# Designed miniproteins, single chains, continued (2): the designs that were tried, part 91

Each design is a single chain, and the fold is of that chain. pLDDT is the mean over its residues in the fold that is shown.

## One batch from the design tools (miniprotein)

Design m7147
Fold by ESMFold2-Fast:
Formats: sequence, structure tokens, C-alpha cells
Structure m7147 (fold): chain A 100 residues (1-100)
Amino acid sequence: SGEEYAEKAEEFAKKAEEYAKKGKAKEAGRYASDAAYYASLAAKGGKEYAKKAAEAAEKAAKYATEAAKKAKTSEDASYATGGAIAAIGGAFEARLEAEK
């Protein structure tokens, strides 16, 4: 359901924050991508949970971006950046659905 997908997006956004704070850029990027995926699924399920999913993906994008800036290697920075871009996309889809 859209509720379950929004809850998963929020869970993975929290993991992106946790791993960004630990300096684990690659893992932060991975969890941001997961948050994006579930936010997109929540958006396709209708308006009811789209706002919550958008907020989760926006949070994931923020922390993946912070992790990319602090990354020790270009590989880790690339993974975190990819996750941030995915999360921005998922947030945009969910915001568009929420505004309908």
C-alpha cells in the first residue's frame, strides 16, 4: 500500500542520515536510493501518503549530499552523489502527486 511504501521511504531516509553522520558515504548513498525507490512507489499509490514520501526522500537527498561532501574517496563520493540525485527525483515525483 502507499502507506507501507511511505513508511519504508522514511525508514531508509533515517538510515541515510545515520550512515551520513557516521561518515559512511557509500552506505548513505545506497539508503538514499532505497528511500527514492519507495517514495516513487508511494507516489504511484496516490495522494494520501505522497507528502510523507516526498519529505522522506528530501531528507535522504540532504544527508546523501552531506555524505558526498565529506567522503574520503571519489568512489564513495560518487555513490553518495548518485543516491542524492535518485532521492531528489523520488521527492519530485512524490511532491507532484501530493499537489494534485
Scores: mean pLDDT 89

Design m7148
Fold by ESMFold2-Fast:
Structure m7148 (fold): chain A 102 residues (1-102)
Amino acid sequence: SMREEAERRIRELTEKALANTDNLEVVKELAREAAEIFKELNPEEAEKRVKEIMERLGVDEEEAKVFLGEAELQRVLAEEVLATGDAEQRADAQRMLAAIDA
């Protein structure tokens, strides 16, 4: 499905981000790509979330897209940890998902 394809692509971006945690510019580029994938999957929700981020943080549209993408990368990372991590890692992942949804 389109959702499964989008999740796979975002997972690949999350793996690349983890390999480049010391390179902020690379992480930002990966976040922007994740935001575009999210927009392809659900354009109406993506537009709504970008506008909400712009209003809440006082940032421009391009900066808001980075925040949206970062949230998606964090969500996929947390879901992967829930599937493969130990009890402590899984508890941390659940807290991260709750924070993203708040």
Scores: mean pLDDT 78

Design m7149
Fold by ESMFold2-Fast:
Structure m7149 (fold): chain A 78 residues (1-78)
Amino acid sequence: MQEVQEALQHLKSITLTPATAMSLVFVNEAEKAQKEGNEELARASYKKAISQFPADRAVWVAYGKFLGSEELVQLATS
């Protein structure tokens, strides 16, 4: 899937930083949308979080889980 490949390429070119209180708020909002079954809102929220926090480890882990990509989650957690 193109979205997963783009995310993997981005993640390989950046140095990940620890989560912040603010990045966790964005992750929580995206996860809430996902639990409510609003996949479009969840996807938009994850992309917004990445745009605002492009190197945040927690954002990339959550996005990888949303996309169902074990490769992306592994890369974000290593």
Scores: mean pLDDT 81

Design m7150
Fold by ESMFold2-Fast:
Structure m7150 (fold): chain A 67 residues (1-67)
Amino acid sequence: SAEERAVALLMERYGLSEAQARELIDFALSTLTKRPTKEEIDAFAERLGLSPEQLDRAGVLAVQLTQ
């Protein structure tokens, strides 16, 4: 599925676990309906071990692969 492919690519490119990759996909899709705050972006990036810039790029990829 498109989701499974997105999970695999996020794990490979960003060193995420499967659970973290799924959380990132859910977060990225949620941003299409509500704007996250800077605090929410920074906290989520830190939790995943990513920079905010890496989270942004990974989120764009997740949306692109799951649409």
Scores: mean pLDDT 85

Design m7151
Fold by ESMFold2-Fast:
Formats: structure tokens, sequence, C-alpha cells
Structure m7151 (fold): chain A 77 residues (1-77)
């Protein structure tokens, strides 16, 4: 089933922040926590859109990804 384009765009943006956050974390850059937190926030927004569209299973999967990214942000802070 095709995902809403807005949810896909938000998830892609979140993934880009996650990759940048991991790179910053490997360099000991204090911005790593902020980038990882942004990644989590974008995945939560994508999940909210999917849930409103009735795709509760995909929304749950994206929220689990967001929780994982938040835990990484906590470790980077």
Amino acid sequence: MDLPQEALDLAMTGNNYYLQGLRLYSQGDPRAADYLQLAADYFDEAADILEKAGDTESAKDLREVAEFYRRQAEKAA
C-alpha cells in the first residue's frame, strides 16, 4: 500500500538527521544529541500522519524507530 507522500518525506528527513547525528557522535561533536533528537521527532510526525490515515501498523513501526533514535540521543547527550 502506498504511504502518504508527506509521511515519506518526513521519514526521509528524519533518516538524514539520524545519519548526520551518527557521524557527529563518532566525531565526539556535542551537536550529535540534537540531530538524533530531530530524527526521532520527524519519525513521530510521520507516524502521526500514518495513524490518521488508518495505517496503525506502519505508525507503530515508525514510533519504535523514533524511540530507538531518542535513546541514542540520550546516550549522546
Scores: mean pLDDT 84

Design m7152
Fold by ESMFold2-Fast:
Structure m7152 (fold): chain A 109 residues (1-109)
Amino acid sequence: SMEEARRLVEEARKAVEEALKTFMTHTEDPTLATAVALHYIGVEIDVELLPPLPGTVEEARRLAEEAIKLAKKAIEILKNGGDEKKAFELIVRAAELVGRAESILRAAG
């Protein structure tokens, strides 16, 4: 349903924001921290300013589910002292998926 898709996209957004916050508290690389923050801001700007992306409510739901999975994996890597670059790539991808899902739902009404 539309309500279920919207709820799941909101959960995905929160998961990405938590992954970003975790990245900022764990990384010692200010360049990488700045890069991930700017990428996330860019995705948010694109969602607000660009024409809405074509897609179905079910597609938006699937994008949100994948974003949650990637964000959680990034948090796991960071908390375990793993590869920060891999966590960065996962957060970037999760943010892009959330942005796409939000854009699709804006078009759907």
Scores: mean pLDDT 82

Design m7153
Fold by ESMFold2-Fast:
Structure m7153 (fold): chain A 66 residues (1-66)
Amino acid sequence: SKKARELAEQIRKKIEELRRNKNDPKKVIELVAEIQGLIKELGKLDPSLAKQMEEELRKTLLEIAE
C-alpha cells in the first residue's frame, strides 16, 4: 500500500530524529510515544511492515541506551 509506505517513511524519519536527540531524555520519551503511535496506525494497514518498524525502534533504543 502507498499509504503504508508513506507511514513507514515518516517512522524512519522520526527514528533518525530520535538518534539526533539521544542526549535529551524528555525529547526521547516524546519521540518514542510519537513513533509508537505511527507504528500502531501502520499496523492497521500492514502488520508485517509495522513489526519491522517495531524492531528498528527497539534496536535504536538499545543503541542509544549505551
Scores: mean pLDDT 87

Design m7154
Fold by ESMFold2-Fast:
Structure m7154 (fold): chain A 82 residues (1-82)
Amino acid sequence: SKELEEALEALEKGATIENLRRAREAAERAGDEESAELLRRGLEDLEEALRETDPIKRTGLELRAIGLAEEAKLRLRKALEG
């Protein structure tokens, strides 16, 4: 599945808003609803982090987004290996 490969390639470039958005759109086109939902939540966290002025809260949001992206990456790799 080219779309699952596109999603994984985007995430391998790093947990940024642009990369997570691209990966989410690709996962949605592939019908991987679980990976798309993880990436949607990660995107919300990164977008909230951009508006957060408290450095501790901002770091917490960024770390949660990274964790969600890594979980999506693991799921996408398993889908491509099967």
Scores: mean pLDDT 89

Design m7155
Fold by ESMFold2-Fast:
Structure m7155 (fold): chain A 64 residues (1-64)
Amino acid sequence: MMLSEEEAEKRMLELYMRYLAGEISEEELRQGLEEILAQVPEEYHEKVRKSIENILKALEEEKK
């Protein structure tokens, strides 16, 4: 397994923080999140997917 659940969540948070800092685009953020999901074991996909949904929801709310 390439990433633990904790490492995946840390990577997702780092990407989101980079997006908020203006270092990456929304598209780059989305692509990075999908790459992280692909690197976790199937048994953690649901949890990681939920974390991604939370990040995307926060993104949408900040755009308002």
Scores: mean pLDDT 76

Design m7156
Fold by ESMFold2-Fast:
Structure m7156 (fold): chain A 60 residues (1-60)
Amino acid sequence: LLDEINDLLIEIDKVASKEERREILQFVAEGFREARASPDPQATLRRIVEKLREKVEELK
């Protein structure tokens, strides 16, 4: 999951504008905070992965 998020962020960096990148990084940071507070961190991380996958496909 963390490796998958990192790979998706690298792909986003290739296609996203500077502003889009900042917004996505903020989303990921908030998601990690939620995951730490969550009773099911894996579910939160999976949601982050799904969101990033959608963003990569939209930007391609």
Scores: mean pLDDT 78

Design m7157
Fold by ESMFold2-Fast:
Structure m7157 (fold): chain A 70 residues (1-70)
Amino acid sequence: NTELENLKQSGDTAFNSGDYREAFLKYDEAAGILQIKIAIFGDTPENVAKLNFYEQKAEEAQQKLLETKN
């Protein structure tokens, strides 16, 4: 899934550069795509694991954003 992979790379790049706001937005968008996939194709272990991964990454970015105030 090119879209999901691009969002992961963008989120990872933003997180590593300290742009936690951009990282949060990218990871949150990836989680949204997986929620739609689960609704259409079902809650396969792979889809659930990926959703949990991006939700966790979005939470990490949000915590860092809260600490840095931007």
Scores: mean pLDDT 82

Design m7158
Fold by ESMFold2-Fast:
Structure m7158 (fold): chain A 86 residues (1-86)
Amino acid sequence: VELVITLGNGKVLVFRPGATGQEIVDALRKAGASDEAVLAVEMAILSVRSLTKPLSADDIRKVAEILRQFAKLLTSPGGIKSVEVR
């Protein structure tokens, strides 16, 4: 199971179970995600796990479901274009 986040600028980020919310947030900022996109991802992660704890495969699925709702509102180059689970 992998979380795949594609940003509006075309950057693709892939995360596996065991990644922390903090690692995901830091990777998004480095990839040029907007403050709004970073906040949306942080809030989605915090709804299932603390930022410092490793995410399970089920946590990744829940985060992806939440982020898909917000992706439609985050259409800028720093926004979220798509969210997939593989």
Scores: mean pLDDT 84

Design m7159
Fold by ESMFold2-Fast:
Structure m7159 (fold): chain A 85 residues (1-85)
Amino acid sequence: SLEEQIKKLKEAFTKALLIASKMIQDALQKGDEELAKKLRELTREGYRNFLQAVANKDIEKAKEILKEFQKKLKELDPSAEDIEI
């Protein structure tokens, strides 16, 4: 169902947010303030766009936003965890 697809996407995005949060903490611990700033901006933008797609019930757009967010996290840290969509 549409509701079940939205639930799974929200769960996947929550996992991505936790990964991003850990990456921000790790960057700050290492004194990499620029990386932390980029990660915060990426996270804010990604979450905003994801919530808008979900509000519009646009599953395809929500999936693409999540995939793009994950790709950008991986570009900033290749060791970042992969999340199944």
Scores: mean pLDDT 85

Design m7160
Fold by ESMFold2-Fast:
Structure m7160 (fold): chain A 71 residues (1-71)
Amino acid sequence: MDEFLEELARFARELAEKHGMPELGERIAELIRQGRGDQAGALAQLELGDEVGREFGRKVRELMERLGIKT
């Protein structure tokens, strides 16, 4: 589980940094590490937009498949 959350958090930080919002990326990453995915997703959608939200969704699916996690 930690590997999944850390990889997703790292992805979030890099996406936010690419959009000029590194502090926001760290906030989103912290929410992900705390298991507050709903809040992390809502913040990313609100501040980074729908396209970035879709990229997060795709990354989650890819990581879950790689780690064998089922929801």
Scores: mean pLDDT 72

Design m7161
Fold by ESMFold2-Fast:
Structure m7161 (fold): chain A 100 residues (1-100)
Amino acid sequence: SKKEGIRNALQEAIDYLNEVLKKMESASEEEQKKLFDETVFKLKIFVDKMKEFAPEEYKELVEKLEKLLEQMEKAKTVEEFKKIVEEIIKLLKEKVKELS
């Protein structure tokens, strides 16, 4: 169903972001930069897909994610990036609970 598809997409995004946080703990500066760029790119695709296909009930979530993505693109430190990723994970987890 569409609801199951959205729930699965949210959970996959959560799992991906948790992996990013784990990789950041042991990453070199070069690996950290690559993870930043890849995470921003993948999240932009995710948000664009949510804007196109998600029902109106997801509009508030999408707007919050867009603001966090803008902050992520402006992040200058690993600590700022991690904090934003953790906030995104929190928002996605809250939405998954609503869909259960």
Scores: mean pLDDT 84

Design m7162
Fold by ESMFold2-Fast:
Structure m7162 (fold): chain A 81 residues (1-81)
Amino acid sequence: SVEEIERVVVGFYLEAAARHGNDPEVIERLKELARRIGKYIRENPNASTEEMIEKVVELLRELFPDEPELIEEAEARLRAA
C-alpha cells in the first residue's frame, strides 16, 4: 500500500540522517529524494504500487550509493508490503 511505502521511506530518512550525524549534505540528499518521489507521484497518478516501489528503489540507489545495506532492508520491506 502507499501507506507502507511512506513508512519505509520515513524509516530510511531517519536512519540515514542518524548514521551521518545529521550531516547537511545527507539532509540535502534526503530532501532531493523526497522532491523526486513527489514529482514522480504527481506526474504518474495512475502508477501501480509496484511501479512506485521500483521508482523509490531506483532513486535510493542513485542518491545513496554509500548505503547499500540500508537500501536492501528498505527494498525488502517495500516488496513485502
Scores: mean pLDDT 80

Design m7163
Fold by ESMFold2-Fast:
Structure m7163 (fold): chain A 94 residues (1-94)
Amino acid sequence: SSSDIQQITISALGQIIRFMSDQGISIDQMRIGSQILSQTRQQMSQATSIDQVRNIIDNTIRQISQRLNLSDQQIQQMRNRVNQSISDTQSYIS
């Protein structure tokens, strides 16, 4: 449902924001991340399936990783946090 997609969106984007904060990124990097997340929210509002949501999130992680020059380890940590959040949210709404 659209409600389920909204809950997954909030959880996943929240984990990305927390991860970026935990990395001690600069104000400029935070602004770049916020712009990417704003675009992601717009794309998520048009999603009709969980698979589409996961694809949008994967693309978001790639864009953030590239723009913020994250290491492979940081990318994997962010991906793990986000995927865990999605799985947890799905278990509560299924």
Scores: mean pLDDT 82

Design m7164
Fold by ESMFold2-Fast:
Structure m7164 (fold): chain A 94 residues (1-94)
Amino acid sequence: SALEATIARARAAARARLSPAAVALFDEFLGQAREVYASATSLEELVARLQELGRALAARLDADPTLSPAERELLEGLVAQVYTVALDEARARE
C-alpha cells in the first residue's frame, strides 16, 4: 500500500539521519499510529486519535534534551508524511 511504502521510506530516512534514540521514538510512534489506523471506526475518530498521538510525540520531543533541533524538525516532517498518506488512504476508502 501507499501507506506501507511511505512508512518504509520514512524509517529508512530516520535510520540514515537520526540518532538511535530518535529512531526508537519514531518506531514507537509508528507502532501506535498503525494501531490507531487499524482500530479507528470512522475518519473523525482516526483524525482525533492521530492528533492526540502527534501532541504526545511533540511533548516527548520537547522534553528530550538529547535531540537536536534538526532531529526534531526531521522527525516532525516524517510524522507529517505518514499522517498525510494515512488520511488520504482512509478518505479513499469512504
Scores: mean pLDDT 82

Design m7165
Fold by ESMFold2-Fast:
Structure m7165 (fold): chain A 94 residues (1-94)
Amino acid sequence: MANLTPGLTDAINKLSLDKLKEITKEAIRIVAEAEGEPFDEEEAEKRVNENPAGSFSGAMVRIIGISLEDPERAEAAMKRLSEIIEKTTAAEKA
């Protein structure tokens, strides 16, 4: 199993709680889209507010599930998530 790269871990650790919630909500959206399921924005926002880290981990587990059936779709989802993390980290850097 591949571990998270140090660069990705460092980027996540530098985020404020609010930015982590934004990234987690977008991760849920990306995963729902990749699974072909509807995205409920209100429910996602509620779950993210209650447990941001757990919600993010859940989205990552779902991407792993997608990779077992369609590795290319999982790679596309991970690329989109990485782009969002990078953009959010750059925007927070004051």
Scores: mean pLDDT 72

Design m7166
Fold by ESMFold2-Fast:
Parts: structure tokens; sequence; C-alpha cells
Structure m7166 (fold): chain A 61 residues (1-61)
């Protein structure tokens, strides 16, 4: 899906890992922890971290 591809690109992770984060976000309903983990792993800019958080929140819908 487009969300998987965008998340993988922004976080610099594989599509398989991105799909797992999206599935976990849907299962737990908490995008914050996953976004923080991605930020720590990639040292994302504030703008990128915000965009990743938005994509994970969108995955809950």
Amino acid sequence: SELVEELARLAGISRATARRYIERTRATGDPTREAVELYLRRNLSPEQATRVGRLLEEALE
C-alpha cells in the first residue's frame, strides 16, 4: 500500500518492517511508541518524525 511505501522511505526501513509497524499500530491503537522508535533508529528530522506519526495515526483508520 502507499502508506507502507511512504513509511519505509521516510524511516529508511524495509517494506516488511513498515507493514509490521502499521499492523502493530492498528492492533494497539498507539502510534506514539512506534513513531518514537523509528525516530530513535533513523534520527529523523522533526518534520519527518511528524509525518511518520501522521501516517501511523492514519493507519488506525
Scores: mean pLDDT 78

Design m7167
Fold by ESMFold2-Fast:
Structure m7167 (fold): chain A 87 residues (1-87)
Amino acid sequence: MGADKELLLEKAREAIKKLREKGLEKLAEHGERLVEEGHYLTALAAAELVLNGEAEEEQAIELAELEKAYLEGADPEELARRAERLE
Protein backbone atom coordinates (compact mmCIF):
# COMPACT_ATOMS: atom_id res chain seq x y z
CA MET A 1 0.00 0.00 0.00
CA GLY A 2 3.02 2.35 -0.19
CA ALA A 3 2.13 3.51 -3.72
CA ASP A 4 -1.41 4.56 -2.62
CA LYS A 5 -0.01 6.56 0.30
CA GLU A 6 2.56 8.20 -2.00
CA LEU A 7 -0.24 9.21 -4.41
CA LEU A 8 -2.29 10.77 -1.57
CA LEU A 9 0.81 12.57 -0.23
CA GLU A 10 1.63 13.93 -3.70
CA LYS A 11 -1.94 15.16 -4.29
CA ALA A 12 -2.12 16.68 -0.78
CA ARG A 13 1.13 18.59 -1.41
CA GLU A 14 -0.19 19.84 -4.78
CA ALA A 15 -3.45 21.03 -3.15
CA ILE A 16 -1.53 22.80 -0.34
CA LYS A 17 0.61 24.54 -2.99
CA LYS A 18 -2.58 25.76 -4.74
CA LEU A 19 -3.90 27.07 -1.39
CA ARG A 20 -0.69 29.11 -0.95
CA GLU A 21 -0.94 30.44 -4.52
CA LYS A 22 -4.48 31.69 -3.67
CA GLY A 23 -3.33 33.33 -0.40
CA LEU A 24 -5.03 30.72 1.81
CA GLU A 25 -2.01 30.51 4.13
CA LYS A 26 -3.92 29.51 7.30
CA LEU A 27 -5.33 26.32 5.75
CA ALA A 28 -2.04 25.65 3.88
CA GLU A 29 -0.05 25.69 7.15
CA HIS A 30 -2.68 23.48 8.80
CA GLY A 31 -2.55 21.06 5.84
CA GLU A 32 1.25 20.86 6.08
CA ARG A 33 0.94 19.84 9.76
CA LEU A 34 -1.64 17.16 8.82
CA VAL A 35 0.77 15.83 6.15
CA GLU A 36 3.65 15.71 8.71
CA GLU A 37 1.33 13.72 11.01
CA GLY A 38 0.46 11.23 8.21
CA HIS A 39 -3.11 12.47 7.65
CA TYR A 40 -2.71 12.85 3.87
CA LEU A 41 -6.34 12.16 2.92
CA THR A 42 -7.66 14.60 5.57
CA ALA A 43 -5.26 17.31 4.33
CA LEU A 44 -6.26 16.71 0.68
CA ALA A 45 -10.01 16.66 1.43
CA ALA A 46 -9.91 19.90 3.47
CA ALA A 47 -7.86 21.67 0.78
CA GLU A 48 -10.17 20.51 -2.04
CA LEU A 49 -13.32 21.69 -0.20
CA VAL A 50 -11.94 25.24 -0.04
CA LEU A 51 -10.37 25.18 -3.55
CA ASN A 52 -13.76 24.08 -4.98
CA GLY A 53 -15.62 26.84 -3.08
CA GLU A 54 -17.54 24.31 -0.95
CA ALA A 55 -16.23 25.55 2.42
CA GLU A 56 -14.65 28.57 4.10
CA GLU A 57 -11.00 28.23 5.22
CA GLU A 58 -11.80 28.19 8.97
CA GLN A 59 -14.64 25.67 8.49
CA ALA A 60 -12.31 23.34 6.55
CA ILE A 61 -9.67 23.60 9.31
CA GLU A 62 -12.22 22.63 12.00
CA LEU A 63 -13.53 19.75 9.86
CA ALA A 64 -9.95 18.48 9.35
CA GLU A 65 -9.26 18.66 13.11
CA LEU A 66 -12.48 16.70 13.79
CA GLU A 67 -11.49 14.01 11.26
CA LYS A 68 -7.97 13.80 12.75
CA ALA A 69 -9.38 13.50 16.30
CA TYR A 70 -11.80 10.77 15.17
CA LEU A 71 -8.96 8.81 13.48
CA GLU A 72 -6.85 9.17 16.67
CA GLY A 73 -9.65 7.72 18.85
CA ALA A 74 -11.12 10.82 20.50
CA ASP A 75 -14.32 10.62 22.58
CA PRO A 76 -17.46 10.56 20.34
CA GLU A 77 -19.32 13.01 22.65
CA GLU A 78 -16.50 15.55 22.34
CA LEU A 79 -16.40 15.03 18.54
CA ALA A 80 -20.18 15.63 18.34
CA ARG A 81 -19.86 18.88 20.34
CA ARG A 82 -17.12 20.12 18.00
CA ALA A 83 -19.14 19.16 14.89
CA GLU A 84 -22.06 21.30 16.14
CA ARG A 85 -19.75 24.34 15.85
CA LEU A 86 -19.73 23.84 12.04
CA GLU A 87 -23.53 24.43 11.93
Scores: mean pLDDT 80

Design m7168
Fold by ESMFold2-Fast:
Structure m7168 (fold): chain A 84 residues (1-84)
Amino acid sequence: MKLVLEDYESEGYEVLEVDEENGKALIRKDGKTYEVKISYDEETNQYIVEISDGRATVREIYKVEDGKLTLVSLALLIPDELAL
């Protein structure tokens, strides 16, 4: 979780709230607030991050190597009412 939030902070996001027990955070950039859901997959050594503005969700998958995050996958998830 900390590595993912530090990566977002390096990209200009402000961390407003962190719920480590539920793998959730609230972040803000350019006056827009995003909900972040973070889970860790021990089998693949990857963080699965879902960032949402309430309308659309982006799923980002990061691999952890030598204490650094590398983006390996990015997908746009459409809201349930617009899912194709």
Scores: mean pLDDT 75

Design m7169
Fold by ESMFold2-Fast:
Structure m7169 (fold): chain A 110 residues (1-110)
Amino acid sequence: MIDELIEKAVEAARRGDPEALRKYIEEIFKVGGLEAALDALGRAVGSLVEALRTMPPEQYPALVATARALGEESRKLAEKARNEGKDWLSDQFEGLARVAEALAREAEAR
């Protein structure tokens, strides 16, 4: 079940669907907690990196919106992790947020 939700989040990122990505990440967190959400966000970042290499310019607005959504969700989860005393998890989520934000800027520059 959780693996299926993670695959749905990865597919949402791959197709540039920010709303579906936010929904699946929230659901993954509710079902599997911070570690499951970290796995899902990490895989989604990987899909966005691949999309930046292959996606045509007319789809870059969707990629930008999706990368920003991933960054925002990562920052929210970083705060939750910090509030639970899980500083190393918080640092990992903050790292993912910075990568997502960099991907959004790269896509906007093209």
Scores: mean pLDDT 85

Design m7170
Fold by ESMFold2-Fast:
Structure m7170 (fold): chain A 58 residues (1-58)
Amino acid sequence: SMELEERKKELKELVDTFVGDAARKEEWLARIDAAKSIEELEEIEKEFKQEYLPEEDR
């Protein structure tokens, strides 16, 4: 869906910004691309934010 694709794009931009390791970046991008639903993407986003973003920005 258009909403899923737009949310994937936004999360990929966060990954590109916050993940410094190229191999880790590729893992996150592949996982985002594999998501088939908003719910799957939200789980990935939550895990990413817990790992890479400050508590105030989560």
Scores: mean pLDDT 80

Design m7171
Fold by ESMFold2-Fast:
Structure m7171 (fold): chain A 81 residues (1-81)
Amino acid sequence: SSLREQLDKASELDERIRKVIEKGGTLAEKRKVVDEVADFLGKEKPKDSEITDKLLRDMEMDIGVKMVELAVQITVEKIEK
């Protein structure tokens, strides 16, 4: 995928994890977003016992960092052209 496509995916995942944090959710709802964030970040999928509010906040932070990294990479590519 292009860097722009990766940034768009990160933005989508950021919105989804924020909604789960803000509204709360069932374990199944939390599992669905957590698994997709883990896959996107290249991390191991957590066990049900590990799906805590702290994990959701940590994953939101990690997605935020990834979005910044992708935005910087896009900027560098523009400078190199």
Scores: mean pLDDT 83

Design m7172
Fold by ESMFold2-Fast:
Structure m7172 (fold): chain A 87 residues (1-87)
Amino acid sequence: MEERKKELAERLRKLAREYLEKGDWSTAVFYYDLAQRVEKAKTPEELREIAEIAREMADLYEQVGDKETAKDLREVAEELERIAEEM
């Protein structure tokens, strides 16, 4: 479970770098912040709170037509929920 949290945080940092390369600084900063929150989370409740933030952001990205980012964020939320359920 700890390995899965670390792997997810690493994936989020990779996504942040990709958005920085695209010039989308605000999305990149969001992914970096999300990665740090995942690494610092100690309880299932904290992981579920992060998953909720990811879902809310996915809805916002979908509303502005960024379906790719919305899909990525929903996948992140699902992974966070799975890790939380196994803790």
Scores: mean pLDDT 83

Design m7173
Fold by ESMFold2-Fast:
Structure m7173 (fold): chain A 81 residues (1-81)
Amino acid sequence: SVREILLEAVAVVNAADRGAPMEEVKARAREVADRLLPHLSPEEAAALRALMEQLEAETDRARVATLVHALAIFAQDVLRA
């Protein structure tokens, strides 16, 4: 459900902020992104792909946290618009 996607996006943010392993944070973020795709326009899907490419390439913990915050904001905007 939409609510479950939003709750998991917030949970990923909290995990990143609490220092969870980077690969765990990225794996959970990928699950959120995959669940978002059916709800997106082509333009929104392109924006999500660009964000996920940045997240997958990022090695700095603070920047990973920033990118998963961006993912959570994106999820909220597209699902509650």
Scores: mean pLDDT 86

Design m7174
Fold by ESMFold2-Fast:
Structure m7174 (fold): chain A 70 residues (1-70)
Amino acid sequence: MEEIRKELLEHARKVYDEAKAKGLTDEEAFNLALQEIAKKLREYVKEGKVSEAEATRLGNEISVELRKRL
């Protein structure tokens, strides 16, 4: 679980930074990063790596951490 959380947070930060580098606003970059994480979490649930409840919790935690960069 901790490994998945760290990987998702790093991926979210990468998506955010790449979006910002392309000239998107903070809000647009944040939304793109969250959409990418939501897709990753759906795949992890489908693969049995996390439960639906764990996916919801991880998504919320990543949203909070990423928002601290705004």
Scores: mean pLDDT 81

Design m7175
Fold by ESMFold2-Fast:
Structure m7175 (fold): chain A 81 residues (1-81)
Amino acid sequence: EEAKRKEEREKLNRSIGLTLRAIGLQINIELVEKKDNPLLREQLEKELKVLPEWEEEAKKLAAEGREEAKQALKIIEEAKA
């Protein structure tokens, strides 16, 4: 039971983490659009480089029925638009 609780907490934490990262990406895109700041652009480029990894992880967790991961995928799709 302890191992199962740890695994469930880890999946929840990863799902929440992906949602927060997706929200951060969306905010950074909006900031870059509003203000041409080189540092924000560099940060956005780094985030876009790892975005496929976040998307794949979110898809796996969403397939397991994690609502937070489904929300993360939705935000990622909006950010890519």
Scores: mean pLDDT 72

Design m7176
Fold by ESMFold2-Fast:
Structure m7176 (fold): chain A 115 residues (1-115)
Amino acid sequence: ANTTTVTLTGAADGTLSVAATAAAGVEKVTEGTSVKLGENFTMTSASGQNEGQFIYNATPEKGWAIVTTGDTAGTDIHSDEVKVTSKEKAEAAIGRTDKSVVLNVTATPVTAATV
């Protein structure tokens, strides 16, 4: 399988971080970087402590409630990326930081991974 699991975690300093474990042949994603999410994306919601909760906007089915700049709660964004944001923006967008979202991303590797 060609799948990367991405975990989004709320940090004590009020940011959301990204951690990923890449499958063989898939590039790793470093904490604090953007993760591209597109048509090869599956979202699984999980409970956790000090973790951000993301809301997928179903209409249209391309938006995330988590926004990176200038947005408030309820603002719809259409993005193929998840990006680390501030506590204020994360709380405004999702209302809670005590839950995590585990993102399963299936991607075709650009180059062969050497591990």
Scores: mean pLDDT 34

Design m7177
Fold by ESMFold2-Fast:
Structure m7177 (fold): chain A 100 residues (1-100)
Amino acid sequence: EEERIEELKRRGLEVAREAAELLREAGERSGNEKLKRIGEQLETRARLAMESDPKTAANHLYEAADAARAGAKLSEDPEVARRLEENARRLLEIAEEIEK
């Protein structure tokens, strides 16, 4: 139970970090400062989720999923957009599992 929530938080952090790295790299390659900023916000939300109670952690992961989706829409690289959409979906699933 408690171990399950801890594991979900850790998986959320991993997925959010993958998305943040993709956004940082895409922002650097394209010169798009907004992508870099979204990546920084996503990393912050993931770290806050780790330090929060389950309900608050789920909310931070929902916000992280929204950030990943925003990054996907702004990305001109189809592979980056696809991976960000996948990361957003995984973050939503993890947030939903934490709330249960």
Scores: mean pLDDT 84

Design m7178
Fold by ESMFold2-Fast:
Structure m7178 (fold): chain A 95 residues (1-95)
Amino acid sequence: PVEELRKLLEEIKEELLSVAQTPQERALVDQTVALLQSLIDSLEAGVDPKVVVELAQRAAEGLLSQAEYEKLPQSFIDKLKEQLQKFLDLLRSIS
């Protein structure tokens, strides 16, 4: 399960970087990757998967709120939302 999440994280990074056109978008990609990596590391450290799902949901909401607040392009926000949903779906499937 952790290996599949790490592989998905690399795919998420590539997908987000493919649509990132500004330094601000790239900074949010870096923040997203770091945050999702910390959630994977928490799972590997033995944190309850249900707790990690709740943390991941809050993290996704926070990242999307930040993108909206910074008025990033809708194409980037839509891709971020799609990629965060893929991460949450996989995380829930292994919890």
Scores: mean pLDDT 88

Design m7179
Fold by ESMFold2-Fast:
Formats: C-alpha cells, structure tokens, sequence
Structure m7179 (fold): chain A 86 residues (1-86)
C-alpha cells in the first residue's frame, strides 16, 4: 500500500541519516574509546525513538511498538551505565 511504501521510505532515510551521523561522530572522536561507545548507544537510542514515532503514526501492531519501546529502555540503561563509567 501507499502507506507501507511511505513507511519503508522514511525508515530508510532514518537509517541513512543515523549511519552518516554515527560515522562522522566516530571519526571526530577516534582517540576516545569510551566516548565512541557512548556515541554508538546514543545514535541507536535516537534511531529507535524515531522508529517508535513512525510505528505509531503508521498504525503498526501494538506488539511491534511494545518491542521497540523495550529496546529503547535497554539502550537507555546501557547509556546510563556507560556514563557512570566516565
């Protein structure tokens, strides 16, 4: 359907944007291993949050939304643990 095509297009745009942003930030912080780990988790958290927004807007199954919300919570826990180590 047109809605499914739009969703797939927007998901691809988010993935491409997140990947470019990740590569740029990792290159900028090449000498800081701890900061690179934080950046990786932060970019995944940002991407997952955008995917939740799209899933809600495009009326995805509640089970799919719940899975993304759980993934976001785990990423947030990981980010908080990494920040405590610095």
Amino acid sequence: SHMEEELQKRLKEIEEFAQKRLEMLLAKHASDEHKRKIIEVQIELERTTMEIGLAVVYNAAQEEIDKLVEQRRELLKKLNELKKEG
Scores: mean pLDDT 85

Design m7180
Fold by ESMFold2-Fast:
Structure m7180 (fold): chain A 102 residues (1-102)
Amino acid sequence: MLSEGDLVVVTTHLELVGLDAQVMIELRRQGIDPEKSPEYQRFLELLKRLSELINRLDAEGRLEDVKAILDEVQKIANDLAAGKLSISEANERLERIIKKYS
């Protein structure tokens, strides 16, 4: 009963949740309170906008764009986990994704 599109959309939303967990872990590792971080507040706003964009692309039948966003989000998560990316740089990548697919 679940379509391929349903699975892709759900998986993409779960990757956004995973990305939030990674950013919170990284901030706490640096001794930064996420609730007091301006970069984390920007990150949460960008995640909300990206979630809304994914739902819009799904409603428009743009499944290949949702798949491309999933790939880009996974790269951000992997680069953060590897210590190759700052939270500020992650925010810049999220803004580029939103701009590209809006």
Scores: mean pLDDT 85

